Designed miniproteins, single chains, continued (4). Designs and how they scored, part 80

Each design is a single chain, and the fold is of that chain. pLDDT is the mean over its residues in the fold that is shown.

## One batch from the design tools (miniprotein)

Design m14775
Fold by ESMFold2-Fast:
Structure m14775 (fold): chain A 80 residues (1-80)
Amino acid sequence: KKYSLEEIAQLAIDYVNLLRDQGVISQEQADELIELIKEMLEKKVPSEEFERAVAEAHFLINLGEVDSAIERLRKRLEEL
Protein backbone atom coordinates (compact mmCIF):
# COMPACT_ATOMS: atom_id res chain seq x y z
CA LYS A 1 0.00 0.00 0.00
CA LYS A 2 2.63 2.59 1.08
CA TYR A 3 5.96 2.98 -0.70
CA SER A 4 8.98 1.61 1.19
CA LEU A 5 12.22 3.60 1.68
CA GLU A 6 13.83 1.39 -0.98
CA GLU A 7 11.01 2.16 -3.47
CA ILE A 8 11.10 5.92 -2.77
CA ALA A 9 14.91 5.96 -3.19
CA GLN A 10 14.74 3.95 -6.45
CA LEU A 11 12.04 6.23 -7.93
CA ALA A 12 14.12 9.30 -6.98
CA ILE A 13 17.30 7.78 -8.50
CA ASP A 14 15.41 6.82 -11.68
CA TYR A 15 14.13 10.40 -12.00
CA VAL A 16 17.64 11.86 -11.49
CA ASN A 17 19.04 9.48 -14.15
CA LEU A 18 16.25 10.50 -16.55
CA LEU A 19 17.07 14.22 -16.06
CA ARG A 20 20.79 13.53 -16.66
CA ASP A 21 20.03 11.48 -19.81
CA GLN A 22 17.85 14.35 -21.12
CA GLY A 23 20.65 16.88 -20.43
CA VAL A 24 18.55 18.82 -17.88
CA ILE A 25 21.20 18.34 -15.17
CA SER A 26 24.94 17.65 -15.33
CA GLN A 27 26.56 14.28 -14.55
CA GLU A 28 28.14 15.93 -11.47
CA GLN A 29 24.74 17.14 -10.21
CA ALA A 30 23.21 13.70 -10.87
CA ASP A 31 26.03 11.90 -9.01
CA GLU A 32 25.66 14.27 -6.03
CA LEU A 33 21.86 13.86 -5.86
CA ILE A 34 22.13 10.05 -6.09
CA GLU A 35 24.80 10.01 -3.35
CA LEU A 36 22.55 12.09 -1.05
CA ILE A 37 19.55 9.81 -1.75
CA LYS A 38 21.70 6.74 -0.94
CA GLU A 39 22.94 8.40 2.28
CA MET A 40 19.33 9.04 3.39
CA LEU A 41 18.55 5.37 2.73
CA GLU A 42 21.69 4.25 4.64
CA LYS A 43 20.71 6.41 7.66
CA LYS A 44 17.22 4.80 7.59
CA VAL A 45 15.41 8.15 7.71
CA PRO A 46 11.68 7.66 8.55
CA SER A 47 9.60 7.12 5.37
CA GLU A 48 7.53 10.28 5.86
CA GLU A 49 10.66 12.47 6.25
CA PHE A 50 12.31 10.78 3.25
CA GLU A 51 9.15 11.38 1.15
CA ARG A 52 9.08 15.08 2.17
CA ALA A 53 12.80 15.52 1.37
CA VAL A 54 12.40 13.87 -2.06
CA ALA A 55 9.22 15.90 -2.81
CA GLU A 56 11.02 19.18 -1.90
CA ALA A 57 14.02 18.29 -4.09
CA HIS A 58 11.74 17.23 -6.98
CA PHE A 59 9.83 20.54 -6.73
CA LEU A 60 13.07 22.59 -6.81
CA ILE A 61 14.52 20.56 -9.72
CA ASN A 62 11.29 21.14 -11.70
CA LEU A 63 11.79 24.89 -11.12
CA GLY A 64 15.34 24.58 -12.52
CA GLU A 65 16.90 25.14 -9.05
CA VAL A 66 19.02 21.97 -9.04
CA ASP A 67 21.81 23.40 -6.86
CA SER A 68 19.20 24.51 -4.27
CA ALA A 69 17.78 20.96 -4.24
CA ILE A 70 21.27 19.53 -3.61
CA GLU A 71 22.02 22.05 -0.82
CA ARG A 72 18.67 21.48 0.95
CA LEU A 73 19.13 17.69 0.87
CA ARG A 74 22.67 18.13 2.25
CA LYS A 75 21.41 20.41 5.05
CA ARG A 76 18.58 17.99 5.93
CA LEU A 77 21.09 15.11 6.23
CA GLU A 78 23.37 17.25 8.46
CA GLU A 79 20.40 18.00 10.78
CA LEU A 80 19.72 14.26 11.22
Scores: mean pLDDT 80

Design m14776
Fold by ESMFold2-Fast:
Structure m14776 (fold): chain A 73 residues (1-73)
Amino acid sequence: SKEDYIKKTKQEVDKLMKKYKLSDKEKEKVYKQLDKSIEEALSEPDEKKAKLILEQTLGVIEIYAAVQSLARS
């Protein structure tokens, strides 16, 4: 279901934030982007397209987190 996929996406985002040791400010930006993508997925009547929106968002968040971590190195 969409709800199960959203829950899994949130769990994966939490793992990424922990893995890359994001600051509270960086986590705020990640949550804002995630919330927007969840709203877009919930408004998408095609479940396959909704899942793709969430998958693409995970990729964007991972790149963002990795870049923030690298910038601190």
Scores: mean pLDDT 86

Design m14777
Fold by ESMFold2-Fast:
Structure m14777 (fold): chain A 98 residues (1-98)
Amino acid sequence: SVTLTVTAPDSVKAGETLTVTANFTSSDDKTYQVTVSAIDKDTGELVGSASKVGKSGSVTLEIKNTEAGKTYEIVANAIDTETGKIVASASKTVKVVE
């Protein structure tokens, strides 16, 4: 199994950079692909993503030029590289405030 956590603020000021970090640790010595995505909740548009392959680590995603009134859904997935299946997910909602 893999432990996956996402760290992001509850809100970000418009025009500031939103930084999101996913941390992951394997407990079974397997390799995982961890992807962090930011999705505009109103449009479903993917606004950014970052990924890393490993047994443990951190994946950092930066969203620049955040727009007032937007809400970003942050989704992190851990994919078992042997099976191609998502085995862990974490999510957080971030609001852009003026």
Scores: mean pLDDT 86

Design m14778
Fold by ESMFold2-Fast:
Structure m14778 (fold): chain A 100 residues (1-100)
Amino acid sequence: ELSKLEQELIEAENRLVQLVREAVEEGRITEEQRKEIEELIEKILKLKKELGIELSEEEKKGLEVARAIARGDVEKVRELMEEAGEQEESIEALVRTAEG
């Protein structure tokens, strides 16, 4: 049985993935989506700390990318995706999304 905190973590992680996906599919991000993404990142970090769960390198990079998108930091999005070995088409889609 999942604890309440474990359930909240799963829900927050799923919501973050869904918001980023929706923004990429639309090719833009709203101010409401930017705010919710930043709030979800903070919630995920807090819940992982409370549960004693260490962030993997993949999870750390995923959260950094989501934060860069939410902040419109297009240069940071490009740098992180290039470091991850992502294809140029994927990088351009995320950069365009971060721009709004």
Scores: mean pLDDT 83

Design m14779
Fold by ESMFold2-Fast:
Structure m14779 (fold): chain A 55 residues (1-55)
Amino acid sequence: MKIIEHEVDEESFEKALKLAELGVYEILEETEDKIVLLKEAGDNDEIYKVILKKK
């Protein structure tokens, strides 16, 4: 499993939360300053863990 971390501005963070709520990604954790998402990658069932943090 690959782990991807991004630091984003508040506006981008809010947009990411809305996309996650729409089911674009599976939400593992959601706080005001951090969200953790899972995304399936490709045909081999690899899972990417994406961590978004507010600056």
Scores: mean pLDDT 72

Design m14780
Fold by ESMFold2-Fast:
Structure m14780 (fold): chain A 85 residues (1-85)
Amino acid sequence: MEEEKRRLRELGIEYLIQAGKAYAQGDYESAREYADRSYELAKDVDKLLAGNALYIRSRALEALGDKEGAEKALKEAQELFKEAG
């Protein structure tokens, strides 16, 4: 239902904001966890939000030294951004 999808999107945005704040503070593990939560909430309701969540995940993984995971997340984010248009 529209209201349920809106609620999931709003919660996904809140987790995305928390991921960005954690990343800015150098808490890369929390940034990854918040980004993962944002992605799970957004993946079936908002492709642009899901892409942004994977983008922050990619940056957090890069900062944590997981270059392979970061590249995978970035490619998935780019695919979602193309689908969101």
Scores: mean pLDDT 88

Design m14781
Fold by ESMFold2-Fast:
Structure m14781 (fold): chain A 60 residues (1-60)
Amino acid sequence: MLDEIKAIVAEDLGEEVAERVREALAAITDPEYREIVLQIVISELSPEAAARARAIIEAA
């Protein structure tokens, strides 16, 4: 899941942003806060990339 989200973020926003997102999500120990951060990241993606990211989260 996280590696797939990182790949989508890298394609849409660039590899540097994707790595920072991965680091932030890995540092979060609270599952509820992690969900909030994931939703914020998805909101910054293009509609196409956001749809792909949501599909991955729903399938996990």
Scores: mean pLDDT 77

Design m14782
Fold by ESMFold2-Fast:
Formats: structure tokens, sequence, C-alpha cells
Structure m14782 (fold): chain A 87 residues (1-87)
């Protein structure tokens, strides 16, 4: 496994834990969690571009998350993954 692939997997697992905590706190729905996890995992499995990852995350956030602070947290996590993908 390349260092880049390892870093992507570690960031995805960290993001999943963040999203799980947001569900436990009632800040996002289970539907939002399921959709976001699918987007992040598919980005890795399908070797999707950083642009496609950010597009897919923004779509889920706009459809499922109304809290601006929570939206910023999720989008920031997506941007960190996007940076590693672009490297």
Amino acid sequence: MSEKEKELLELIEKTKKLLEELVKQGKISQDAYDKLVEVFENSYKNKESAEKLLENVRKVVEETITDEEVAIVVLTAAQELAKVIEE
C-alpha cells in the first residue's frame, strides 16, 4: 500500500468516527451519516477525483444538514481528504 493510500484510509476512518459522534450528539441524522460514509468510501474504492469527492459531499450536506457549524466541520473533513487525493 502506498503512503498516500494509507493516509487516505486513515483520514476516512477518522472522518467516520467524527460522523458517528455527530449522530450520537443528534447533530446529523442516520441518513446523513450513511450517505456521507458511502461518499467517502466510494471516493477511495473508485479512485475518484478530489473535485468529485467535494461535489458529492456538498450535495449530501445541502440535502441533509441545516446547521452551518456542522456543515463546516463535514466540509473541512472532505477538504482534508481532497488535499491528499490531489497530492
Scores: mean pLDDT 83

Design m14783
Fold by ESMFold2-Fast:
Parts: structure tokens; C-alpha cells; sequence
Structure m14783 (fold): chain A 60 residues (1-60)
């Protein structure tokens, strides 16, 4: 169903955000991680970039 697909997508986006957060906390470059996720989810590439910038701002 559409609702189940939306829930699955939210879980995937939450995992992406957590992976970016963890990488930044460990002092690792997030560019390869962001580029990989943008390739996997091209329709969400702008959202992924925005999430990365927001997480960087939160940790600054």
C-alpha cells in the first residue's frame, strides 16, 4: 500500500541521517556516503543533501 511504502521510505531516510551523523561524529568525510545515497535514491538527492547540511549545522 502507499502508506506502507511511505513508512518504508521514512525508515530508509532515518537510516541515512543516522549514518551521516555517525560518520560526522567519528570525524569521517561524509561526501562519499552522501554521493552513494544520492546514486541509490536519485529522486531524493536534494533532500539527502539538505539533511547532510542540517546535520553538519547541528554538530557545529
Amino acid sequence: SKLEQERKERRELSKIARDIYDALKEGKSIKPLVDRYKKKFPKRSKLIEKMAEQIKSLLS
Scores: mean pLDDT 81

Design m14784
Fold by ESMFold2-Fast:
Structure m14784 (fold): chain A 94 residues (1-94)
Amino acid sequence: SVVDQQVQSFNDYMNDVYQQMTPYMSPQQQQVMRQANDALSDAYYYGYQYQQAVRDNSPQSVIDRLFNQYRSAISQASPLVQQWVRIQSDIDRQ
């Protein structure tokens, strides 16, 4: 499907970015990138589950739970994403 192709293309793109940038990154910087990617993936999946629950007219308690999980995941991802953006900027300046 088009969605499956888009997800695959995104994963291929992220793998290419990882491979290209990894030689210029310390092990600690590589760990931050992996943590940021994991946190963003969690936020994406909770957001998707929240959207599905709303469309399926799930019980409000389920919708509220998924929304809170999504917000928590975004809050956890934000500092890691900020660190990842700084790492990218530092590499790009060289």
Scores: mean pLDDT 75

Design m14785
Fold by ESMFold2-Fast:
Structure m14785 (fold): chain A 79 residues (1-79)
Amino acid sequence: MNPWFEKLLEEMEKASPEEAKRLAAQFIVGLSLISKDLTDEELEEYIKRLVEALKKRGMSDEDIARFEEAARELYERNK
């Protein structure tokens, strides 16, 4: 995985709920910029790691579902 994204994931684990949401949004936007250079398998790995980081932060199931939907839409657009 790109080191820039790994850094965002690590920051999300320590962030406040508001900051975690901002970092998750940055992660999704970053994915949209490089998604065409990634395989479908690599995109799935990025999405899975994002969801895992948000779960570790203790983010609500509702908020996690929203970010997962956004990431899934991105994945389908590049399929």
Scores: mean pLDDT 76

Design m14786
Fold by ESMFold2-Fast:
Structure m14786 (fold): chain A 62 residues (1-62)
Amino acid sequence: MTTKAVSVQLEPLPDGTVRLTVTHATITETPEGTYIKSEWEERTVPLEEAGAAIQAARDAAA
């Protein structure tokens, strides 16, 4: 079986932007064992767009 998990971290920056760190994990379960592949990306967006960016990241992983 393969399971996908997504986590999003937020860091407010002093210039009015927000740093988003999005981590995608793919967990593959086999009779011989469990394998995990992790990928991450970092984005900087205006604070006003942070909510939409978080939602888009979650929707892309669902």
Scores: mean pLDDT 76

Design m14787
Fold by ESMFold2-Fast:
Structure m14787 (fold): chain A 75 residues (1-75)
Amino acid sequence: SLAEEARELAGRALDLSIQATKAGNFKLAAEASRVFQETSDLVVALHRGEVTEAEARARLAELGQRIDALEAEMA
């Protein structure tokens, strides 16, 4: 489900923020924390029915690309 995908992305962003902080990469940690906040907000919006399925898919695609880019930056 879209909510499950959003929760998975939120988990990835949170883990990335923690890993980046441990590595001393505070810029990447801050960016990952922002993605975590936006993905968490999407989970809440999906639960409340405040976004359309199309809007949720577009936001998930954007957030997923941002997480993928940040993970690549840390590798």
Scores: mean pLDDT 87

Design m14788
Fold by ESMFold2-Fast:
Structure m14788 (fold): chain A 110 residues (1-110)
Amino acid sequence: SPYIEELEKLKKKIEELVEKLKKEFPEVYAAAKEALEKLLELIDKMIEGKYVPLEELAEAWGEVLQAIEDQLPKLSPEQQAKVLKLVDELRELLGKVAEIIEKKKEEEEK
């Protein structure tokens, strides 16, 4: 797939954001760890050439969001703003992963 290199680059950027979350907000990371690992496993399946439906990626992202949102009330407003910025950066990268799923689907329908 011509998208493998792009998926590998996106995975690396996502892993860098996950490591930043782990370093700066270890309790938030601990709560989201299983959901984040599931999300990264879906990207690994795509890199391996396996089909991943957009709905499965969206569900895994929803689990990450829920785990992080459940931790936000335990943080100061300044810490909440920093976590939400990391969430926005993760959402942008996952939007690019979703675009690859849609492009691959369009190419297979031609």
Scores: mean pLDDT 86

Design m14789
Fold by ESMFold2-Fast:
Structure m14789 (fold): chain A 69 residues (1-69)
Amino acid sequence: SEAQRLDAELRALLVEMATDKSLSPAEIEALLARIEGLLARLAALNPAQAASLEATREALRALAAALKA
């Protein structure tokens, strides 16, 4: 399904962000932009989970800010 495809892509990007210690601030922002796009599409497919996906987005923005510091 579309949701399964988006979830798999999201997981791959999250693993990359968590494991690649050589990411530049620009690369972190690029990964975040892709992750935020996937979260928005998942929220559109399942509005019942939109609040949880939004909380995840906010947590990931905070993580990216910390990784860039």
Scores: mean pLDDT 77

Design m14790
Fold by ESMFold2-Fast:
Structure m14790 (fold): chain A 94 residues (1-94)
Amino acid sequence: EELIKKVETLATRALIDLNFAEYNKLPVEEKIAILEKYRDELLKIMDEANLPQEVRDKVLKLLDEAIKYVKEGKFYQAREKLAEAFQIIIDELK
């Protein structure tokens, strides 16, 4: 229950931070730092919830793809991958 609320709060904040128009104006280092911050928070949540290794690997792969898309200037795709990662964790915590 608490972990689900925490993930939903982070997902809401991530969607605000990665608003396409505002996010696209940030320097690349700041864009990457935002994604890495969310990656670290999701890792902590997965560890607290003791989620299966399969789930952890899938989430980390999506986060790595999001960072890759940011480096390539594909910010919409980066947001989509981050949203997919959040959804997997929320579904596992239900």
Scores: mean pLDDT 78

Design m14791
Fold by ESMFold2-Fast:
Structure m14791 (fold): chain A 67 residues (1-67)
Amino acid sequence: GPEEAEREARESAKLSQQGQVPEGAQRTARATMELGGASPEDASKAGQKAAQGDVEEAGRLAREGGL
């Protein structure tokens, strides 16, 4: 659900902070869609924040995208 999407998005966004930007963005977008039920548009926004290393915003968007 949204809570699982937030948790996974936060963890994958940390990969971007460690220099694994494509992996962090991709995993955040997938979690936002597959766990959170978000649209591709909202998943893309979460992935973009993850790519920027913004763990808190990526998690928030992943949680809220499916609501």
Scores: mean pLDDT 84

Design m14792
Fold by ESMFold2-Fast:
Structure m14792 (fold): chain A 84 residues (1-84)
Amino acid sequence: MKEIEELLKELEKLVAEAIAKIKDPAMAAQIERYAAGLVKAIKEGNKSAAENAAFILAQLIRNAGLKELAKKILDIAEKIIELM
């Protein structure tokens, strides 16, 4: 669906912005891993895996001090999941 594709592009953009702002390479790698897992779950239609990955991803970004980005990422992920 075109709507899911556009939301995925925004999600990937926000994740890239979060990774660029994080100085800890271990934290950045963990965020990258959960972001990849979220995208995979969405593409495979696995709603439960997508919900779990989105929650963990948002928590990791929030814990890194990027509260506004964490909220935006979770909001977009929730919209994608609702369309699944």
Scores: mean pLDDT 84

Design m14793
Fold by ESMFold2-Fast:
Structure m14793 (fold): chain A 92 residues (1-92)
Amino acid sequence: ALAELAAELRARQAEVEREVEAAAGPEAVENSPVLSPLKRRALEVGAAAAVLAIELAPEVTEEQRAERDRLVATSPLAAEAAARVRAALAAA
């Protein structure tokens, strides 16, 4: 269900945000090669959450649609989120 996906992504985003803060914040994560896996995880979860928000919006701009397509093309988790939203909407 879409509510389950939204709850899952919110939980993952909160986990990643806590890890980023524990690692001295976003600037340290951005600039440290040792923290590259955390940076990648933060970007992936953020991309999936952004795609979910766009897919569930009642109206989307052309810019938001282009951003969704870019995120789906570059992030496996965003592509998975888009596929799960599409399947749930098709089942409704």
Scores: mean pLDDT 77

Design m14794
Fold by ESMFold2-Fast:
Structure m14794 (fold): chain A 82 residues (1-82)
Amino acid sequence: EERRRKLAEEAREALKKVGEETGEKATAEGAGDLVVSAILSGKYEEGLKMLEIAAKQSSEKEKKVYEAAAEQLRKAKEEFEK
């Protein structure tokens, strides 16, 4: 439980920085909320699918945010499973 919380916080902070660097703060906040929810609920596959769909329909800068979010979610899944 605490481990999931820590991974969720790290993912949110990483995405906040990506949003600042790309100028897509709102997209980073939304992607961060989705990643945090997926980590805390264990719905990694569902979260990844939602991020992939969003990335396909997004501008190039927004796509970078969603790709970073998907990477953070995959990393959290792998770290939690081991």
Scores: mean pLDDT 81

Design m14795
Fold by ESMFold2-Fast:
Structure m14795 (fold): chain A 89 residues (1-89)
Amino acid sequence: MERIRELEERGRELERNWASMDPEERKEAEEELKRIQAELAILRGTTVEQIVENLKKAIEEKNEEAIEFYKLALEIMGAEKEIEKLEKE
């Protein structure tokens, strides 16, 4: 519960400060927001199996941004072995 609130507040802080950021600061903020969104999805009960299925579809569709996102989510969940299994198939 506390971690979800911290992440939501951090995301809102980045959004509030967005207009005053330099282009390089905005690029860093985008990366941080992606990590916050991935961690929030995990904490809200997204299962490893669901992320693996989404990653498989992203690979089939050659959607590089989605592949990066789902790989990051699996890494945050400590499920890196699932990525290795997909790469060996």
Scores: mean pLDDT 75

Design m14796
Fold by ESMFold2-Fast:
Structure m14796 (fold): chain A 68 residues (1-68)
Amino acid sequence: SDADNQALLEKAIARLEELLAEDPNLTAEQARARLQREDTAVAVMVQELIEEGARTVAEVIERLRKML
């Protein structure tokens, strides 16, 4: 549902912001690999954005915010 998609987007953004705060140089691929061990749904979402050209965690966050 749209509500479930919004909740997933908000959760993904919050967790990625935490990861970026811990390591400002974290790449999108490194974030995806870390998330694969924590939340596979969020990891899949990050992987799709990497396939669309996102390279940094900041770019992933920006793209997810535009989907809200």
Scores: mean pLDDT 86

Design m14797
Fold by ESMFold2-Fast:
Structure m14797 (fold): chain A 79 residues (1-79)
Amino acid sequence: MTVEIPTPPIYIKAENLEEAAEKALEDLGLKNDPNTTVEFLEKDPRTGKPNVIQIKRTVPNATLLGDDLVAIFTVHLEK
């Protein structure tokens, strides 16, 4: 079973989304973590702009019941 834990949004000042993602990964200590995925939202019709990155870190068997833990970090690009 998978348990998702959302975290407070992170705001990063960078030139582009890729740079913002790299800075967020460094700040979180997740750079080069094989269980971490990064998703770029090119355009969300609801928000109108591609300024959001989702970083998901999976920790397998992290609970007493052997559930996988997924921490979800939402990163916003600053101007």
Scores: mean pLDDT 71

Design m14798
Fold by ESMFold2-Fast:
Structure m14798 (fold): chain A 81 residues (1-81)
Amino acid sequence: SKEELLKEIEEHIKSQEMSEEDKEKLIKVAKYILDKGYDLNKEGLLLVSSFIVTKALVENKEVTEEYIDELLEEAIKTYVE
């Protein structure tokens, strides 16, 4: 289920060696993608979320819902297609 997938994603992210701020950003992006109805598995969701967060950091941009929407198609094409 979507809830079980999100829980597994959260547990995986929380187990990583990174800042709590970065963990929160990754979880936020993953949840938003799932809420949009994209049918991604755990690996795809983690890769797409990581791409968006990393891209925002490189471009010095805030991870907003609008920014996620702009990159979502590119991220899916890069890591899933």
Scores: mean pLDDT 79

Design m14799
Fold by ESMFold2-Fast:
Parts: C-alpha cells; structure tokens; sequence
Structure m14799 (fold): chain A 116 residues (1-116)
C-alpha cells in the first residue's frame, strides 16, 4: 500500500527528528514484543483497544483510530496484517509524540511495555 508506506516514512522521519536513536530502537523493540507476547488475537486486539482509549483520553483521536485499525488487522491473524499493525503502531506513537510531546510518548512506551 503506497499510501501506508508514505505515511510510515513520514512518521519515521518525525521520530528521527524528535527522538534519540536509542529511544527509537526501544520503541521498535517494544512494539515487536507487544505484538508477539500472545498468540490469542482477541487478547492482542483488546490491548490495542486499551491503547486507543488512552490516546482518546490524551486528546489524540487520530492515534486512537490508528490503534483501532491495528486491532482489526490483528484479528485477521496473518503475518502480513501483523506487520501492518506494527507500522500503524509506529504511526500512532509518532502522532502522540508530535501532538502531546515526549512525556506522553514515554507514558505510551510504558503502557506498551506493561503488556510484555
């Protein structure tokens, strides 16, 4: 999906501008571990919906939409859809960082890690 690839490229560029390389690596690792922690797609989708609810409470509805879309992809259960969910989680993290700053980003990272 050319549109998703472009949106992800823009999100990665934003992360590189606002974060140190170690912080980017920590985020990428946490997302991969989050998506692989359980083989139950319903549990994984529910955790993504919890992240979406938190993003709405932070005042970032665009990030909440990305987490909900990731939850739908996870329920489809294919390796391709898990990779798309990973990209949507990166985009959501970049959106939260841009909109609410580093403190909200750290809270998101801590929540993702709490599921691992």
Amino acid sequence: DEKLEKEVEESIKLLKELLEPDEIEELAEAIVQFLSETKDPEKLAERLRELARWAEEQGVPEAAELFRKAAELVLEGTAENIQKARLLMLQAAATILETKGKEAFRELLAMIKSYI
Scores: mean pLDDT 86

Design m14800
Fold by ESMFold2-Fast:
Structure m14800 (fold): chain A 98 residues (1-98)
Amino acid sequence: SEKALEYAKKALEYAEKAIEYAKKGEVEKAEEYLEKAIEALKEAAKYVPERKLEIEIAIGIALLELGVGKAVGEEAEGLIRAAEVVKKEAEKLIKELE
């Protein structure tokens, strides 16, 4: 699906931005881009319902990584781990939609 590929590419771009800002310690901006990356994955899932469960699991893992990071005072590290999960799922979707 062309739309699924478009949203998967947006998710990848936003996840890479989240990692970049988290590494700089810009946690608010990193979280903003992580939220955009997750929203793009959710949109991609609408066009590939056969992949919906895998996408939802990846989003759940990303949110868990962020939550754990916040709880232990490692928010930037949690944001990086969360964004890496979203990035991997987006890359997998792009490869499967080629």
Scores: mean pLDDT 90

Design m14801
Fold by ESMFold2-Fast:
Structure m14801 (fold): chain A 91 residues (1-91)
Amino acid sequence: MKKAVILGTASALGPEAVELIKELAEKYDEVAVHVAADEDAEKVDEAAARYEAEGVEVVRLEPVSPEEAKKYIEEADKVVKEIVEAQDKAA
C-alpha cells in the first residue's frame, strides 16, 4: 500500500494544488493533505521529515511570497480591466 502526503502553506494552495491532489489520488492508495498557516512554514518542514521517516511519499507545494501573491492579484485585476475596456471599445 503506497501512501502520499501533500504538504504546504495556505498561500501555496490554488487550482494547481487541486489538480495535483487528483493526480496523486489516482496513483497512490492513500493521499493526505497537510496544510500549515503561512506563518508556520517551519512546521511543514518538521512534518515532512516525520512522514519521510515513516516511508510516506512527500510532495511539497512551494509557498508564494506575500509580495508575489499580491502581484498575481494586481495582475488579475489589470487583465479584467483590459477585457472590460476592449468590450466598451467594441460597443
Scores: mean pLDDT 62

Design m14802
Fold by ESMFold2-Fast:
Structure m14802 (fold): chain A 76 residues (1-76)
Amino acid sequence: REREIEELIERAARRIKEEAAALGLEVSEEEAREGARRAVEMALRLAREAPEEFDAALARADPLSAEIAAEARRIT
């Protein structure tokens, strides 16, 4: 489980950096990882506490948030 969370954070951080770079924005690895960690932690919490509401939120989320949330649900 800890390995899966770490992998998810790394994937999310990579996606954040790629999206930012495509827009010409400079985002450090530390900033991307911190953002990813926060997003993953929130997604894991929501998946556990409100799975049905979490599924509905996924349908309305932006692509990056939806990807992070879907992986968090897989881990939970």
Scores: mean pLDDT 71

Design m14803
Fold by ESMFold2-Fast:
Structure m14803 (fold): chain A 100 residues (1-100)
Amino acid sequence: SAEEEIKKLIEEVLKILEEILNNPELSDEEKQKKLDEAAKLIREAAEIIKKYNGSEKLKEMVRLAEDAVKALYLWLQSGDESLKEIARRLLEKARELLKE
């Protein structure tokens, strides 16, 4: 179903972003490439939601993931660890919604 496809895309995004947060061995170039991949998957999920009139919960999960990607891009540019913490909290909230 469209909902199952959206949830699979969101789950893949969350795994990518969690790897960026939890793997200190990733280079900045590898983190950038992973963020670009996550952004692409978010766009795919958003287009499916738009086409199939996805629920507010699915829209909220996509918005949280998008905000987390934005925070992590800013973290890579600035080195500001508070942005990393913001991304972590956004991902935790998205995970909670995905389990419902």
Scores: mean pLDDT 87

Design m14804
Fold by ESMFold2-Fast:
Structure m14804 (fold): chain A 85 residues (1-85)
Amino acid sequence: SNELEAEISVAMARMQLAIARLSGELSKTMAENIIRHAREAAELGAREEAIEVLEELRKLLPLIKDEEEREEIEKRVEEELEEIK
């Protein structure tokens, strides 16, 4: 069950990453949702997949138009990656 829950969290994060890539738009809220799903997946044992999701999110950070919001999300991504790795 934890494995299935982890797979669902990863799938939800990947879906949101795909939406951001296709639309060329990433809001702070969407980025926060991706981070949350990655964290949940890591806590449920999908650590490697969570790292991949967070590294993909890092590549999409320039899509966040507001500089202050982008810097805040960048910091959170780095903190999550340090905690998981």
Scores: mean pLDDT 88

Design m14805
Fold by ESMFold2-Fast:
Structure m14805 (fold): chain A 79 residues (1-79)
Amino acid sequence: SKKVLVTITGLNGEEITEEDVKNFFKKFGLTPEEVKLLSKTDDKAVFEVTFKSEEEAKKAIELLNGTFFKDKPVTVTEA
């Protein structure tokens, strides 16, 4: 699949935007084609991210799953 699910937890009311997620991937050399917010609570945000190829989606999982965004744990899985 060319799509991944990105889950960020421990938000404590902090807002994370689609642009924040796109820029987070760009720091790892990956440019998403689309980032969609699927759900958001005060503690958790879930995004669907589309890449131009299945290879880039797999690289996103390998590089970013289990990392941190502003000290918040990030999970990246196949969509």
Scores: mean pLDDT 86

Design m14806
Fold by ESMFold2-Fast:
Structure m14806 (fold): chain A 68 residues (1-68)
Amino acid sequence: MDKEVEEKSREAQELAREAIRDPSKEDEFVERLRKWVEELTDEQALRIIGAVQEEARREYAAMEAAAA
């Protein structure tokens, strides 16, 4: 259901944000994302990956602005 994808997307965005701020959490984030991709359809998995990419882009932009 769409609700499950929305909930997983939100969790994935939070985990991605944490992994970007703390690289030691990257392996845990990747492993969790892999499990979700295996359980979901290709389209649902792409939606979660898209949400993660948007959050990562936002965090990197904020870090770059803070460093300037």
Scores: mean pLDDT 77

Design m14807
Fold by ESMFold2-Fast:
Structure m14807 (fold): chain A 55 residues (1-55)
Amino acid sequence: MLDELIEEAARAGNVPVEEIRQMVDFEGLRSEEDLRTLVARARQGAENGRNPPRA
């Protein structure tokens, strides 16, 4: 059920599906609102023009 939402959100956010799926697996996605947050983070990393910042 969430798989389709993840793929669509990743496509809309212009980020790799694999990256979003990895984030979901790590943080545990619960709802569409949470998915939007993950996509925003992935997009921010892509906008940097480099790999996402490591904290």
Scores: mean pLDDT 67

Design m14808
Fold by ESMFold2-Fast:
Structure m14808 (fold): chain A 63 residues (1-63)
Amino acid sequence: DEVIEIAKSLGLEISEEVAKLLMELTNGDLEKAKKFLETLKSLGIKKVTKAHVEAYAGPSKVP
């Protein structure tokens, strides 16, 4: 997964599950995923979690 490789290059820890979620939320847009990861790095985040990805997309909307 290219997202995991990008995260490692930025010094970020990310699980395969979280990387897949990020790609789904970006509709497979690797550039958006990369920008999100760069933003987290600039904020001093060292480990990307589901909570970080959910904050990007917002909470699940229940009808």
Scores: mean pLDDT 75

Design m14809
Fold by ESMFold2-Fast:
Structure m14809 (fold): chain A 76 residues (1-76)
Amino acid sequence: SKAEELKEKAKEALRRMVAAYEAGDAEAAAKAREEFGKYLQELIKETKDDPEKLKEALKELEEEFRRLLRERAAAR
C-alpha cells in the first residue's frame, strides 16, 4: 500500500540521517531529515481515514529509531 511505501521511505531516511551524522556529513544529515519530515507528512495525509494504521506506522518508525540508537551505542 502507499502508506507502507511511505513508512519504508521514512525508515530509509532515518537510516540515512543516522549514517550521515556518524560520517560527520552535516549536509547529508540535513537532507535526510527533510526527507523524513516530507514522508512523515505524506504518511499522515495517506492515513487520514485510518488513525490505527497511522499509530502502527509511527510505532514502527519509533522502533526503527530505537534500534539505530542501540546499534550506535553497541558500536563503541
Scores: mean pLDDT 81

